# Ledger of designs, part 81: designed miniproteins, single chains, continued (5)

Each design is a single chain, and the fold is of that chain. pLDDT is the mean over its residues in the fold that is shown.

## One batch from the design tools (miniprotein)

Design m18814
Fold by ESMFold2-Fast:
Structure m18814 (fold): chain A 87 residues (1-87)
Amino acid sequence: MTPEQLAEWQRAAEEAARLLEATHPGLAAVLREAAATIAADPSAVLKARRAVYRAYLQGVEEVRPQLETLSRELDAEAEKRREELLK
């Protein structure tokens, strides 16, 4: 995982937290916590993605770009792993 990718995930999580701060403060807190730990623990992106997806399901469509960012990189990495297993 590249430093640029980690920075992009951290930025997406922080931006989603800002958007959710007024309407879903609990989810915003989870996202800020995840953003702070992504550089040390990239698996925190899964926590961030889950929080953003929950907000999206609750009707906060404004977080869709952040959900796409957090999902796209993970999907690409998972796809590479699947391709390697399939030889």
Scores: mean pLDDT 73

Design m18815
Fold by ESMFold2-Fast:
Structure m18815 (fold): chain A 71 residues (1-71)
Amino acid sequence: NEVELEVRKERPRIAKELPEATPEELERVFQDAVSLASGLYSKGLFGPKPAARFAVTIEIEARRAELHLQK
């Protein structure tokens, strides 16, 4: 699964961008990014690396927005 491998390379970015997130929250963001990236790739919208990068960015921003709304 080449898309999952590309998302796995983005794990350090997820941790850096969400430094206060728990390990469970970081894993959830990773899994959500894998799901989104796989969806984008399967529809032919992006290659595996751009799909992974885009999905990770979207899921990081979604988590930040969720944290903002919970305050």
Scores: mean pLDDT 81

Design m18816
Fold by ESMFold2-Fast:
Structure m18816 (fold): chain A 73 residues (1-73)
Amino acid sequence: SQKELDKFLKTLIELVEKEYGKEVAEKAENALLRVYIENGSITEEQAIEALSKEAGIPREKAEELVKKAKELT
């Protein structure tokens, strides 16, 4: 649902900010928002790729952050 997606994305960005700081979190948020606007939704794989390619987070860590955000939502 939209509410679950919003909570997931908010949680994911909060986790990114905690570990990598505000600048990286802003890059991640912008990348995730772009994917959402283009597709009307965002999958876990799209979120991982956005964090890795656009925010510069190592792919393995992006996978961990996405899984943790999903578990917390």
Scores: mean pLDDT 84

Design m18817
Fold by ESMFold2-Fast:
Structure m18817 (fold): chain A 84 residues (1-84)
Amino acid sequence: MPDELDEEVRRRAQEAFARIRDLVPTEARIGVAVVLEAVLSRRLASVEAVAEAMRQVLTRFDPRDLLARMDEVVAEALRILEGM
């Protein structure tokens, strides 16, 4: 596995999370971070694009349910990114 790709995924996930941090309750932060990394691992989108996709996801899913519904949430984020 290319180390550079793994580091870039983690970096972009952290930057995207920072952009939406104020929208995420403390108890949901781990779930949001995990979803951001999962989405970026499947599609290496820009920080701006993945942050916007996550904002839209958070209008449809309760942030506290993200880990329980991870497959649905990741699929929706990827669908939004494809429409950009």
Scores: mean pLDDT 82

Design m18818
Fold by ESMFold2-Fast:
Structure m18818 (fold): chain A 95 residues (1-95)
Amino acid sequence: KAEEAVKEIELAKEAVEEVMERENVPEEVKKKVLEHLDKAIEKARAKDFEGAAEHVEEALKVVLDYIKSNPNASLALMAAALVLIGALESIRLAK
């Protein structure tokens, strides 16, 4: 189940990165989201599920803050936010 949490975060990172590239999200915002997801993967591999959850929550916050300021991108980025929520639930189930 720890392996499942890592896999779900990796899949979420891939999906979110693709959406952000397609929606022309600024590099600064993309970098912040991806750096948090990379840290979440590292923490999950170390079985630090609390740390992994915190980093997924930070990535989600960055995405939601961008949506709040950029409503034209909201539908595709809301789907990305839901993927991050799914990854967060997978981390919680791994505990």
Scores: mean pLDDT 82

Design m18819
Fold by ESMFold2-Fast:
Structure m18819 (fold): chain A 56 residues (1-56)
Amino acid sequence: NGGENGAKGAAEAGEEEGAKGGRAASLYDWQTGLDHARRGRGVGAAIGGAAALSAS
């Protein structure tokens, strides 16, 4: 699987494009997904930003 690891990175980017077209997502799942992504993103952004400033 060593040689295929590079291809997996590209596949993840393609999967995000599919999610952007998410017309099949119900309103219930959409709100839950947004709140979950927002929480994860908020924490990650705060940690990443603080770490980048400290490292700089």
Scores: mean pLDDT 49

Design m18820
Fold by ESMFold2-Fast:
Structure m18820 (fold): chain A 73 residues (1-73)
Amino acid sequence: GIAESSLTVEEAQALADGYLKEAREAVKLPDKTERDNKLAALSTAVGILEAGAQDPEAQAILRKARDEIDKLG
C-alpha cells in the first residue's frame, strides 16, 4: 500500500540528520557560489522527500530539516 512505500519516521530522521550534516559542512566551503548552490540543492532534495512522505511525523522532521538548511543559506 501507499503507507508501505513511504518513509518511516526513523528513515526520515536518518535522512534529515544526513542532509543537515551535509549542510553544516557546506557552510564551511570557501567559495560563496559553491556554498549557495550546495545548500540550495540540499534544501530541494529534502523538499522532495517531504512531498513524498505519507507520515505527518516524518513530514514534520523533513520540514524542520529544510527550514534549518534554508537558515544556513
Scores: mean pLDDT 82

Design m18821
Fold by ESMFold2-Fast:
Structure m18821 (fold): chain A 71 residues (1-71)
Amino acid sequence: MLTPEEVEELEKIIDELLPEAQELHRKRYPSNSPEPTVLDLEEVLKKKGIPQEKIDKISLYYARKLAEKDA
């Protein structure tokens, strides 16, 4: 379970990397929704050298955020 402080940190990382993830998503899926997938975000995080444990936390949080938007 993520603490409020961890959520704030993850939100900041996501906000900083969203433009790069969106560019990657557009190149991969030009006919789909403009919103980056978890896989697009993970690719950007790996490129930045973020540890897998932190990528897993960010990915889980982002997946929840996407599910909330689709609801």
Scores: mean pLDDT 75

Design m18822
Fold by ESMFold2-Fast:
Structure m18822 (fold): chain A 98 residues (1-98)
Amino acid sequence: SEKKALIEAIKMQMEAERTGDEALVEELREKAKEFEEKYSEAGKEVVEKMLPLAREIGAMSEEELRELAKKYGISDATFESSSKMELLLLIMIKELEK
């Protein structure tokens, strides 16, 4: 069940990327509630980590986001070539690897 919940959380990440930066937090809230109803605690944990991260990143300046990216081992080159959505997904992948 844990693996299935993680796969569905990744699908939620892909949907969030589709909606764009301005709608990110609201789209993730709606998807989080839907996935909490359908999937186990493991999926809920990933979604609960993703929602605060999306809100945090959405509110960050470029400087703050660069510092966060460095904490997750994201290179300056990757940062310069990535959107906020791509950075959110990369940071979440790094969190899931822990």
Scores: mean pLDDT 65

Design m18823
Fold by ESMFold2-Fast:
Structure m18823 (fold): chain A 68 residues (1-68)
Amino acid sequence: MAEEVIRRLEEALREGASKEELLELEIEGSMELIKIAVKKTIGEATEEDLELAERLGELIDRLAARIA
């Protein structure tokens, strides 16, 4: 679920997580973003879903910058 992935991303970015762990979290976070995008396209996304997508996208961008 998106909230759990966000928690794990924040923890990994705060701690010295390995590049492998960061890449795995990027994949998991991207999958959660896709799920929310699907909900949005069919008109079923809630305000909570949109907020989670924004937070998740920001964390993924920060993670991608760190592994580059």
Scores: mean pLDDT 80

Design m18824
Fold by ESMFold2-Fast:
Structure m18824 (fold): chain A 71 residues (1-71)
Amino acid sequence: DIRLKAAEATYKGLLPLLDAEGQEHLEKAMELQKKLLENELSQEERIELAKEALEHSYLALDHYLEQQKKK
């Protein structure tokens, strides 16, 4: 899936720009996104996983922005 591959490329590009906690959140977001794309999920399960993935993505972004302020 092109969406998953694009997300993985973005993940690899952002990973070295994050601290350890931000990296953990980004990795978790990618794991959840992969589950959304590769598994047959109910609508309820899809919504729940999407919420978790979005939450971890925002936490990773916050860590990225914090790291940029220190440079």
Scores: mean pLDDT 74

Design m18825
Fold by ESMFold2-Fast:
Structure m18825 (fold): chain A 78 residues (1-78)
Amino acid sequence: MEMLAEMMLAQVEKLLKEGKYDEAIKLAKQGADAMLLNGKPDVAIKLLDKSIDIAKSLGKDDVAKELEKIKKEVEKKI
């Protein structure tokens, strides 16, 4: 995964662990969009998949579901 996407994923994980779920979802969405704009849809999907996995591991199925909706919208643009 790209260095920038790895840094964004680390920040998403930090926000999720701090209970800042709306900020985490927003950052994941912004990161995926930035990867799409840079011609890296595979990196955008990996960022979202890893964010979903972290949310599920924390027992936040509602957050994971919202991230899955974002992933589906990203997949429509590929």
Scores: mean pLDDT 84

Design m18826
Fold by ESMFold2-Fast:
Structure m18826 (fold): chain A 92 residues (1-92)
Amino acid sequence: MEELRRRAEEIGREAERAWEAGDLEGVREQARELLRLAEEAEERGDEVLALELRMMAYGLLAEVARAEGDEEAAAALEERARELAERARELL
């Protein structure tokens, strides 16, 4: 699980760089990579890590949707991210 957390941290930094550069497609690609890591974490039995990774991915996708003017998608993704964050905290 340590390797998945390290990769997630690296992906988060790349997403921040893409966002600062105005590269919305780059941010979306990093979010998709986080979702793939979340599925791997869940398959390995790390439910907390899987929830944290999905929360990060949905948060990034919500920011991209908002920047593109898709307010409905952004609101839905933000709500999902908040729900996942609360669940992760409760499991810790």
Scores: mean pLDDT 83

Design m18827
Fold by ESMFold2-Fast:
Structure m18827 (fold): chain A 98 residues (1-98)
Amino acid sequence: MPSVEELIREARQAAVDRDAERFEETLRLLREKIKDPEELLEILGELAVAGAVAGSGEIARIAEEEAVELLKEHPELKPLVEELVKKGLLSEEVLEKI
């Protein structure tokens, strides 16, 4: 089973390659390995930016949808989501869906 660092590298590469299927599978594995929801949320913000920079709205949307689900499970993360939105790492739509 790959390490968290290997999965983050794979997710970034999938975003650059605009490979949504590989990106989704890698995010699923990251969700299983990362126990800290704050750490996972920060990684999702970074991956959403990677998708946007690569010109893949689909990759950015996938990362943002995972952030919305994480926020629904952990409402205490709302201040961190607000900070990531202010930094331009997540869309304001993430806050509107809760």
Scores: mean pLDDT 80

Design m18828
Fold by ESMFold2-Fast:
Structure m18828 (fold): chain A 98 residues (1-98)
Amino acid sequence: SLEEAIKELEELTEKHFADMDALVRAGIAAGLPLEELEDALVKHYLRAQIEIDLLTNQYKEKFSEEEKKKIEEYRDVLLQRFTEHVHDLLERARAELA
C-alpha cells in the first residue's frame, strides 16, 4: 500500500540519517581532514539517494497513477530533507574541524 511504502521510505531515511550522523561524529573525533569527511558524507548521500529511488520505483510498479504521483511527491520531500540534513552536518563538521 501507499502507507506501507511511505513507512518503509521513512525507516530507510532514518537509517541513513543515523549512519551520516555517526560518520560525521567519528570523523570529528578522529580529526579527519575536512575535505575527506565532506567527500565521505557526499558519497554516503549519493548511495542513500540511489536506495530511496530503487525503493520508490519498486513500489511504483504496483501503484495506480494517483498513488505514483503521491509517492513521487513524498520522495521529493525526502530528498529535500536529505539536502537539509547534509547541509547541517557539513556546517557542524566545519565548525568543529576549522
Scores: mean pLDDT 87

Design m18829
Fold by ESMFold2-Fast:
Parts: structure tokens; sequence; C-alpha cells
Structure m18829 (fold): chain A 87 residues (1-87)
């Protein structure tokens, strides 16, 4: 596990998702994935299973597409945080 994992989790939980653009939200998730050297396919599959959203939808959210609602953004963030806590 990276030395700053807990700090990154706190930062993700602190984010006001309502103030982010779809592009900024997707960039934030991609930046965290790359920071922890997480496999893209495994990350998308876990978030999909945990959130109940399709893998195609999660992939588009990570690319900054699809204009997700605040409720959906919260589900995706919480699923990603749960994934990070497994490492």
Amino acid sequence: APTNRDETITLLEELDLSKLTSKEFGLTLRSVRLLFILNQEDTVEYISEESGLSKSYISNVLKGKGNPTLETRIKVRDAFVAYLKRF
C-alpha cells in the first residue's frame, strides 16, 4: 500500500462532487488510479460490481463523459474508496 493512501482516501471523501465538472471528476479518479498503479480493467470491474452501474458507464465516467448526477458520482466515489481500502 502507498505511504499516502489514507491521505488520498480522505481527499476523495472531502471532495465536494457537486462543484466538479464531469471532466474534473473523471480526471480525479484517473489520477488516483495512476497514483496507486491500479489496473484500469480491475478498477472498472470493481466499481461496476460495487455501484451496480455498467462497466461501459464507469469507463465513460473515468473519461469525463456522460455527465453523471451527484447521486451517481457519490456511488462511484464510494465504490472507488472501498476498492482502495482493499490494498
Scores: mean pLDDT 83

Design m18830
Fold by ESMFold2-Fast:
Structure m18830 (fold): chain A 65 residues (1-65)
Amino acid sequence: KEEEIKELLNKALELEAEGNKELAKSIVAYILHELYGLSYSQIAEILEISEATARKYIREAKKYL
């Protein structure tokens, strides 16, 4: 679990460094939702985005991963 989280976080950091900030945030949202069990509203608050955007990010992360 921790190893998987670290791998996903490193991938998100790589994408952000490459300028793909939206996909990087989507992977972080996916980790928070799928691995830590946070709700869309909690993720939206943590990432300072809308709940609709959090839902979109998680869907996009699933397609990418």
Scores: mean pLDDT 78

Design m18831
Fold by ESMFold2-Fast:
Structure m18831 (fold): chain A 84 residues (1-84)
Amino acid sequence: MPGLSDVRTGTVQARPGETVVATGTFPSSRDGETMRVGSGRLGDPLVFSDARVVGGEARHEMTGDGPLRFLVVDADSLELRVLR
């Protein structure tokens, strides 16, 4: 069962029209599984989307403005990249 230590979170500032890519990394034993990725503006409830683990990574994209928050459960890491 995932504990608090198994939750990876990040927040990034997006400009209007910028797309943020959230990438969770997972053990190879998780390949082919569907993982839940939470995303939303800071202060709003997280909206969970399904992302499939391929090659140890699950990716989710969000377009928005202002502070965007992301959450992945059971991930080894979480990387946030703003597409500029």
Scores: mean pLDDT 77

Design m18832
Fold by ESMFold2-Fast:
Structure m18832 (fold): chain A 75 residues (1-75)
Amino acid sequence: SQEEIAQGLLAMAKKEIADALEKKLSVEELNQIYNDLKELIKRFAERYKLSQELLDKILEEVDKLKEEALKKIEE
């Protein structure tokens, strides 16, 4: 289902950001990962015809993950 695809994309994003934090990557490297994730998510959304509502929710959650990750780096 579209919801299962959306959940899979969000789980992928969470893992990539968590892995980046564990590797102690720089702010610049984290921003690059974030940008690459957003582009990948948008491409999958187009391919699987995800609703704009689901895409917006995924992107919002990814934005929150980025903000939380940046706070951990600055801490």
Scores: mean pLDDT 82

Design m18833
Fold by ESMFold2-Fast:
Structure m18833 (fold): chain A 65 residues (1-65)
Amino acid sequence: SRIDELQEKAQEAVEKKNYDEATEAMIELAKLSGGSVEKAKKAGEAFKAGNYEEGSKYLGEALGS
């Protein structure tokens, strides 16, 4: 599904340190899930800062709110 594609794209982008691509994928994922774009942006900022725990938390909040 498009959601699975975006999750895989975000994970791959983070691994490659393409944080802007990762953030865009997470924002699109939040939009498709009816969640929070603001939280998705915070997730991207956290991953870019190397705080993967905080990034995962914000991504979960982005998809759950």
Scores: mean pLDDT 83

Design m18834
Fold by ESMFold2-Fast:
Structure m18834 (fold): chain A 118 residues (1-118)
Amino acid sequence: GEEEEIRKAREAVELSKSKDVGKQKKAGEIAKEVAKSPVEEARILAARAAVLLSKSKDKGVQDKGVEAALEASKSPVEEARILAARALLEAGKQSEDPLRSTGLYLRGIGILLDLELE
Protein backbone atom coordinates (compact mmCIF):
# COMPACT_ATOMS: atom_id res chain seq x y z
CA GLY A 1 0.00 0.00 0.00
CA GLU A 2 0.93 3.68 0.31
CA GLU A 3 3.01 3.12 3.49
CA GLU A 4 5.08 0.38 1.76
CA GLU A 5 5.83 2.67 -1.25
CA ILE A 6 6.90 5.54 1.07
CA ARG A 7 9.05 3.10 3.12
CA LYS A 8 10.83 1.90 -0.07
CA ALA A 9 11.37 5.53 -1.15
CA ARG A 10 12.83 6.42 2.29
CA GLU A 11 15.16 3.38 2.02
CA ALA A 12 16.37 4.69 -1.37
CA VAL A 13 17.14 8.13 0.17
CA GLU A 14 19.04 6.56 3.12
CA LEU A 15 21.01 4.16 0.87
CA SER A 16 21.88 7.10 -1.44
CA LYS A 17 23.64 8.79 1.55
CA SER A 18 25.88 5.71 2.08
CA LYS A 19 29.59 5.80 1.22
CA ASP A 20 29.25 2.24 -0.16
CA VAL A 21 28.98 2.26 -3.98
CA GLY A 22 26.94 -0.99 -3.97
CA LYS A 23 24.36 0.54 -1.58
CA GLN A 24 24.25 3.72 -3.69
CA LYS A 25 23.58 1.63 -6.84
CA LYS A 26 20.82 -0.26 -4.97
CA ALA A 27 19.34 3.15 -4.01
CA GLY A 28 19.22 4.04 -7.72
CA GLU A 29 17.37 0.82 -8.65
CA ILE A 30 14.79 1.38 -5.87
CA ALA A 31 14.42 5.10 -6.77
CA LYS A 32 13.84 4.27 -10.46
CA GLU A 33 11.09 1.75 -9.51
CA VAL A 34 9.44 4.06 -6.93
CA ALA A 35 9.53 7.06 -9.35
CA LYS A 36 6.67 5.21 -11.15
CA SER A 37 4.61 4.83 -7.92
CA PRO A 38 1.07 6.33 -7.76
CA VAL A 39 2.03 7.74 -4.30
CA GLU A 40 3.06 11.43 -4.58
CA GLU A 41 5.29 11.43 -1.45
CA ALA A 42 7.11 8.30 -2.73
CA ARG A 43 7.74 9.94 -6.15
CA ILE A 44 9.17 13.07 -4.45
CA LEU A 45 11.47 10.94 -2.21
CA ALA A 46 12.62 8.91 -5.26
CA ALA A 47 13.52 12.18 -7.03
CA ARG A 48 15.43 13.33 -3.89
CA ALA A 49 17.46 10.08 -3.99
CA ALA A 50 18.19 10.78 -7.68
CA VAL A 51 19.62 14.23 -6.75
CA LEU A 52 21.94 12.67 -4.11
CA LEU A 53 23.16 9.91 -6.47
CA SER A 54 23.71 12.40 -9.35
CA LYS A 55 26.25 14.33 -7.22
CA SER A 56 28.54 11.24 -7.27
CA LYS A 57 31.88 11.24 -9.11
CA ASP A 58 31.42 7.46 -9.60
CA LYS A 59 30.01 7.03 -13.11
CA GLY A 60 28.00 3.90 -12.21
CA VAL A 61 26.33 5.64 -9.24
CA GLN A 62 25.78 8.84 -11.29
CA ASP A 63 24.23 6.76 -14.13
CA LYS A 64 21.75 5.24 -11.62
CA GLY A 65 20.88 8.76 -10.39
CA VAL A 66 20.30 9.92 -13.98
CA GLU A 67 18.07 6.88 -14.74
CA ALA A 68 15.96 7.56 -11.62
CA ALA A 69 15.78 11.30 -12.50
CA LEU A 70 14.57 10.55 -16.05
CA GLU A 71 11.74 8.38 -14.63
CA ALA A 72 10.86 11.09 -12.05
CA SER A 73 10.76 13.72 -14.86
CA LYS A 74 7.70 11.88 -16.32
CA SER A 75 5.76 12.46 -13.07
CA PRO A 76 2.65 14.71 -12.95
CA VAL A 77 4.00 15.87 -9.53
CA GLU A 78 5.69 19.27 -10.00
CA GLU A 79 8.08 18.88 -7.01
CA ALA A 80 9.29 15.51 -8.38
CA ARG A 81 9.93 17.07 -11.84
CA ILE A 82 11.83 20.02 -10.27
CA LEU A 83 14.01 17.54 -8.30
CA ALA A 84 14.52 15.45 -11.47
CA ALA A 85 15.77 18.59 -13.28
CA ARG A 86 18.10 19.35 -10.33
CA ALA A 87 19.48 15.79 -10.49
CA LEU A 88 20.26 16.11 -14.22
CA LEU A 89 21.97 19.49 -13.66
CA GLU A 90 24.06 17.98 -10.80
CA ALA A 91 25.05 15.00 -13.00
CA GLY A 92 26.05 17.44 -15.78
CA LYS A 93 28.22 19.39 -13.29
CA GLN A 94 29.91 16.17 -12.02
CA SER A 95 30.42 14.58 -15.48
CA GLU A 96 33.96 14.64 -16.93
CA ASP A 97 32.68 13.87 -20.48
CA PRO A 98 31.86 17.22 -22.21
CA LEU A 99 29.22 15.71 -24.53
CA ARG A 100 27.51 13.88 -21.64
CA SER A 101 27.70 17.02 -19.46
CA THR A 102 26.13 19.20 -22.20
CA GLY A 103 23.34 16.65 -22.84
CA LEU A 104 22.50 16.42 -19.12
CA TYR A 105 22.40 20.23 -18.74
CA LEU A 106 20.11 20.56 -21.78
CA ARG A 107 17.73 17.87 -20.41
CA GLY A 108 17.58 19.51 -16.97
CA ILE A 109 16.98 22.98 -18.44
CA GLY A 110 14.31 21.49 -20.76
CA ILE A 111 12.34 20.10 -17.79
CA LEU A 112 12.43 23.50 -16.01
CA LEU A 113 11.40 25.33 -19.21
CA ASP A 114 8.45 22.92 -19.73
CA LEU A 115 7.30 23.63 -16.13
CA GLU A 116 7.39 27.43 -16.78
CA LEU A 117 5.35 26.98 -20.00
CA GLU A 118 2.64 24.88 -18.25
Scores: mean pLDDT 89

Design m18835
Fold by ESMFold2-Fast:
Structure m18835 (fold): chain A 73 residues (1-73)
Amino acid sequence: EVEERLPKLLEALFSPDPEVQAKAAIEIGELAKGNPELANDPRVIEALQRAGKSPDPLVQEAVKKAVEKLIEA
């Protein structure tokens, strides 16, 4: 499940659509609840850091929530 979903979510974090980026970040945060190892995955960390540089406040908030979920996992 994670291996199938994660690559698609990582791709969505680089979507030109802020709505798609925000939803991908939220979904990664939800996956982290069941998969604590995602907090140490460099693909996840790098993608969230890059998405967090978005000027869109919805994307910034979604990335922040995803990072909080990763830390709590």
Scores: mean pLDDT 78

Design m18836
Fold by ESMFold2-Fast:
Structure m18836 (fold): chain A 64 residues (1-64)
Amino acid sequence: LEERIREAEARRKKAEELIEQGKKIARDNGKDGEVQGKALIFAGEVMRSRAERELAAARRALAE
């Protein structure tokens, strides 16, 4: 359970990094950059949301 919590926290941090990377790509590239940047931001937001739900579930299981 503790390992699962750590993995979910790592994924949450990775998701935040993906969002930041997506924003930079969208700024730097006018061609594919905007599309790719938005895709990364979207993927990061989905990943962050799922990681937060996994953290809540893992903490709940640990508390039981």
Scores: mean pLDDT 77

Design m18837
Fold by ESMFold2-Fast:
Structure m18837 (fold): chain A 86 residues (1-86)
Amino acid sequence: MSEVQRLQMEAGVALVAASVLVVVARKLKAKGVPGAEEALRLAEEAARLAQEALELADTDLEKARELLKRAEELIKEAQKILDEGE
């Protein structure tokens, strides 16, 4: 695969992961689970950054990589918060 296609696939995977975390965090927030609101904010930001990385991969590869790295970091933070709350 081209470098662009590989990054687009990785950004797509991150977008799916962040989207799943948004759904989980929304359900936990509705139940009043501590940290769920913060996890939701992080997951929503991660989904936004992953989407931007996907869109920029064919025009600005370096910026897309930076956005993807930030999205992956936010996904890990959101997962950690949700694991502590459940």
Scores: mean pLDDT 84

Design m18838
Fold by ESMFold2-Fast:
Structure m18838 (fold): chain A 65 residues (1-65)
Amino acid sequence: SREALLQQIAEEIKRLLEVISTIKDPEKREQMLKDLRRSFKAVLQTRLGLSPEEAEALVDELLAG
């Protein structure tokens, strides 16, 4: 279901954010966050049919925690 897919995406983002938070280099952390944002924006567009703007807004909301 859409709800199960959204839950899986949110859980994966949370897991990756925990890993990224262990990175000591602030430049590397920032790059990993940018890569994460780009990757999940593409996933949301492909899997849920969101527009680029809608996907970006949702990724920003999920990453803000």
Scores: mean pLDDT 82

Design m18839
Fold by ESMFold2-Fast:
Order: structure tokens, then sequence, then C-alpha cells
Structure m18839 (fold): chain A 78 residues (1-78)
């Protein structure tokens, strides 16, 4: 599902790129408590996208993946 793809992508970004395991644990806890909060997930992905564009602009392919998944999550929220 789009939600599962978004969760996996967010965890990949947090753990492998941003190297923030504490935020990854907080995100997993939030997602488990709010599995139907599509708008909240979209807001979180938008924040990760902005952070990636600022801190890792060379990761163009990853940024494009986050943009695509964010658009799909936003479509689910509408």
Amino acid sequence: SVMDEARELALEVLTEVLKDPALAEEFERWFAENPDDVAGLAAFLATLLALLEETHPERRELIERVRRVLAAVQAEAA
C-alpha cells in the first residue's frame, strides 16, 4: 500500500541517510498509534523532503522518490 511504502521510505531516510535512530523510533511509535493519519504522514514526508533538499541535495534520485511517494500520500488524504 501507499502507506506502507511511505513508512518504509521514511525509515530508510531517517536511518540510512539522516542517521537519526531516535527520530526513527519516534516515527515508528507515532505511525503505530496513528495508522490512518494520512495527512500527518504527508506532513512528515514533506518535512523530510525539505530537510533532504537542504542537507543532501546531491541525492536527486532519493529526493524524486520522496516527492513521488508524498504526492501519492497527499492524493489519499484528499
Scores: mean pLDDT 85

Design m18840
Fold by ESMFold2-Fast:
Structure m18840 (fold): chain A 87 residues (1-87)
Amino acid sequence: SLLDEILAWLDRSTETDPMELAEKLLVRIYLLSLRHNLSTEETRAVAEAALARLVARYGMSEAQRAQFRAAMDAMVAAYAEEKRRLA
C-alpha cells in the first residue's frame, strides 16, 4: 500500500533532523497522494500514520509535534484545493 511504501521509506532514511525529515515526508505524501488519486481524508490518514511513526522514532518535543501538526493541516488544506482545481 502507499502507507507501507511511505513508512518503509521513513524507516530507511538516514536523516537525523526530524523537522527536515518531516518536511520531506509531507511533500512526498502530497505528491504520491495526487499520483494515486487519494481522497483528502485518505491523505490525512496517511499523514497521521506517518506522524505517529516519526514521533515513535525521534521522540519529538511538544513544540516539534505542534509544528508538524500545523504543517500537516496546511498540506491537507492545499491538497483539498488542488483536488478541487483538478475536478
Scores: mean pLDDT 81

Design m18841
Fold by ESMFold2-Fast:
Structure m18841 (fold): chain A 79 residues (1-79)
Amino acid sequence: MSKEELEIESLIALGRMYLSIASRPQVRSEKNKLPQSIIDELVKKGHREEAAELLREGVELLKDSPVAPELKKRLEEIE
């Protein structure tokens, strides 16, 4: 595994971790969302499909959250 491959896998794993935390009922009181910096870094490295997949997962998991429209807008910007 190259350094770049490891960085991409780490970004995807970190993004999924944030989505998992944000989807928990006990964390709804906080404005937890997928950090835009993770998506921006994936796009910068040419991994737009992986970034789009994380955003689609986020929209589905957080569909009832006030952050869902923001995730949808970001998805439209990179698709």
Scores: mean pLDDT 71

Design m18842
Fold by ESMFold2-Fast:
Structure m18842 (fold): chain A 95 residues (1-95)
Amino acid sequence: SREELRRQYREVADEILRQTEAILRGMGYSDEEVERIRKELREVFDRLVDYGVEQGLSVDDTRLVLRNAADLMVFMRFSPEEALEEGKRLADELK
């Protein structure tokens, strides 16, 4: 069901958030900055999870989309909106 898929996708999103938090701490970001970035990532991830469920993406493809969005925000200085738009584009290409 879409409800079951959304639950599985949220578990993947939580995993990537934890991994990204560890990367940010390793890069020397403060606890306050890590929490701010994590909140922005969570908002983008929630929207990409919903999009992935609607588009019928696999859990693995959704994992790739979320990891790519995190990389764009953390390393490429994308805004949350830019990362969301690129994430949807990647999702469409993977389908």
Scores: mean pLDDT 86

Design m18843
Fold by ESMFold2-Fast:
Structure m18843 (fold): chain A 85 residues (1-85)
Amino acid sequence: VKEVIEKLREMRAAGAPDEEIARFAEEEIKKLKDRRKQMELAATTLELIYDVPKEDLLKGMEAAEAGDYETAAKIGEKLMAAAEK
């Protein structure tokens, strides 16, 4: 996971478009069998694209899996606000 995260950061630094970063992350997520690692990679990707803190994104994903849709919705609002910019 760490090596994939480093590659995502390199892609962003090189000016790769958001769609390319998202596609690369999606392919790497498919290779992972561990749900926590999948969430970490997804959260890092969204942080790089939308500049929303990874810790908040992970909290939102964990909340959704636990059925805490109120917390998940709050994090989703942050992503939507960032995407509108």
Scores: mean pLDDT 76

Design m18844
Fold by ESMFold2-Fast:
Structure m18844 (fold): chain A 88 residues (1-88)
Amino acid sequence: SLEEKLAEISRKLYEMTKLSVEEAKQVADEILKTIDEIIKNYPKEEAIAFLKEVLGDIDLMTRFASPDIKKILEQLKKKVEEKLKELE
């Protein structure tokens, strides 16, 4: 379900704050793949709502991340915003 996938992304975003830069980049790529699957398999309105929730979670995790991880989260946010813009 979308709720389970959102919970999984939220958990992965939290885990990124505890990882090395290299590991955090790998997790960010996994999140982007999950987002691409949501966009392909769900109605446009549901995908838009999902991406907006993911953006909120990124903003939350960015607040207490280290400077190096913040840069990765900011890059992830930009890629998610680009995907959202393509759907709108």
Scores: mean pLDDT 88

Design m18845
Fold by ESMFold2-Fast:
Structure m18845 (fold): chain A 81 residues (1-81)
Amino acid sequence: MSMEERIERAAEQLLSPSRAVVEAAVRSLVEMYPEHEETVLRELRRVFPQLSPERQAFVREVLARQPDRAIGERLLAALDA
């Protein structure tokens, strides 16, 4: 599987009814972000508007809890653009 396909899959997993799957997907996107910034931002922006308000809030919460605060803040800002 290509890295682009892995990022697309992680973004699609944000649509999962499972909170554990969503948390794992957010962590994967954060980990892939430094090497694949444009692809992560594109896929996150594509999927995020499709999420319920409750899921959008949860994804924002998981991003805010990331150990790498700079990456978490950049991804949060991208969701508001």
Scores: mean pLDDT 83

Design m18846
Fold by ESMFold2-Fast:
Structure m18846 (fold): chain A 117 residues (1-117)
Amino acid sequence: KQEARRALLDEIYEEVKKFLDEFPNLSPEEAVKKARELAIKILTRVIEGMEAGLLTPEQVRDVLGLLALAFQELVKAYPDNEELRRLASLFTAAYIDTLLNPEKALEYLKWLLEQLK
């Protein structure tokens, strides 16, 4: 359903936006931990949404792009944090891979989720 898809995407956007507003008030260690937890949560929902036929590869790509941008903002705040740089690179790579090979989007999402655990 188009309505269910929009609701899922709106929830993901609001969760990312809320985290970006809140992370400057966290310690660097807490910010990294919360960012990783949020990424795992969002990837899990996106995988479920894609398997349920709610999300297209293009929408999955856009969510990956949003997460890549969010991690780039964290890298700007904590430039010496190697894990944040790694996560930003992983999400950017997944975004590009999904853009070039949309039929493999679910495979890229599952691979990316394994990299975060």
Scores: mean pLDDT 84

Design m18847
Fold by ESMFold2-Fast:
Structure m18847 (fold): chain A 84 residues (1-84)
Amino acid sequence: MATINLIGRTSLEKAKEIAEKLNKDPDAVASVDSQGRLAITKKVTKEEALAEAERLKQRPDAFVTVDENGNVTAILRNATLEDI
């Protein structure tokens, strides 16, 4: 298993909505700070993680890294439900 780690900024209202939906998934953890910064960790296969990394790299607001174990970290200036 690999992880996808998404860090994004959005409105506080939107971030809470995203976190509530993701916390219903047993393979996902989401947290929101007081400034609307959203941090999401999802457990996925290495193939799914790499596919998601390639998708996120297409975004001009995304900074994406992949480690030696296939774990993906993406920093997004704006996070939306479509990013997850």
Scores: mean pLDDT 74

Design m18848
Fold by ESMFold2-Fast:
Structure m18848 (fold): chain A 82 residues (1-82)
Amino acid sequence: MEELLERARKVLESHGLPEDVIEKTLELIASLSEEQRAEALKRAETLLDVGEDTLVDMMVAYTLGNDPLSAATYVFALIAKE
């Protein structure tokens, strides 16, 4: 978990996101169960052909919408593309 959250932070920082959005996104990811994180990782694999800018925009929308599973899905896709 700690390694995953550190990797997520670095990816979000590399895209120039505001600190408040980064912190909220990490909080949402940390709120997921092990099963929900596994589902998000599986969904992320289907998004690897999607452009990074689109993944960032969708992630921000889900973070602001308080959708932890969807937010995590897009973050994990961004991590997989680095």
Scores: mean pLDDT 84

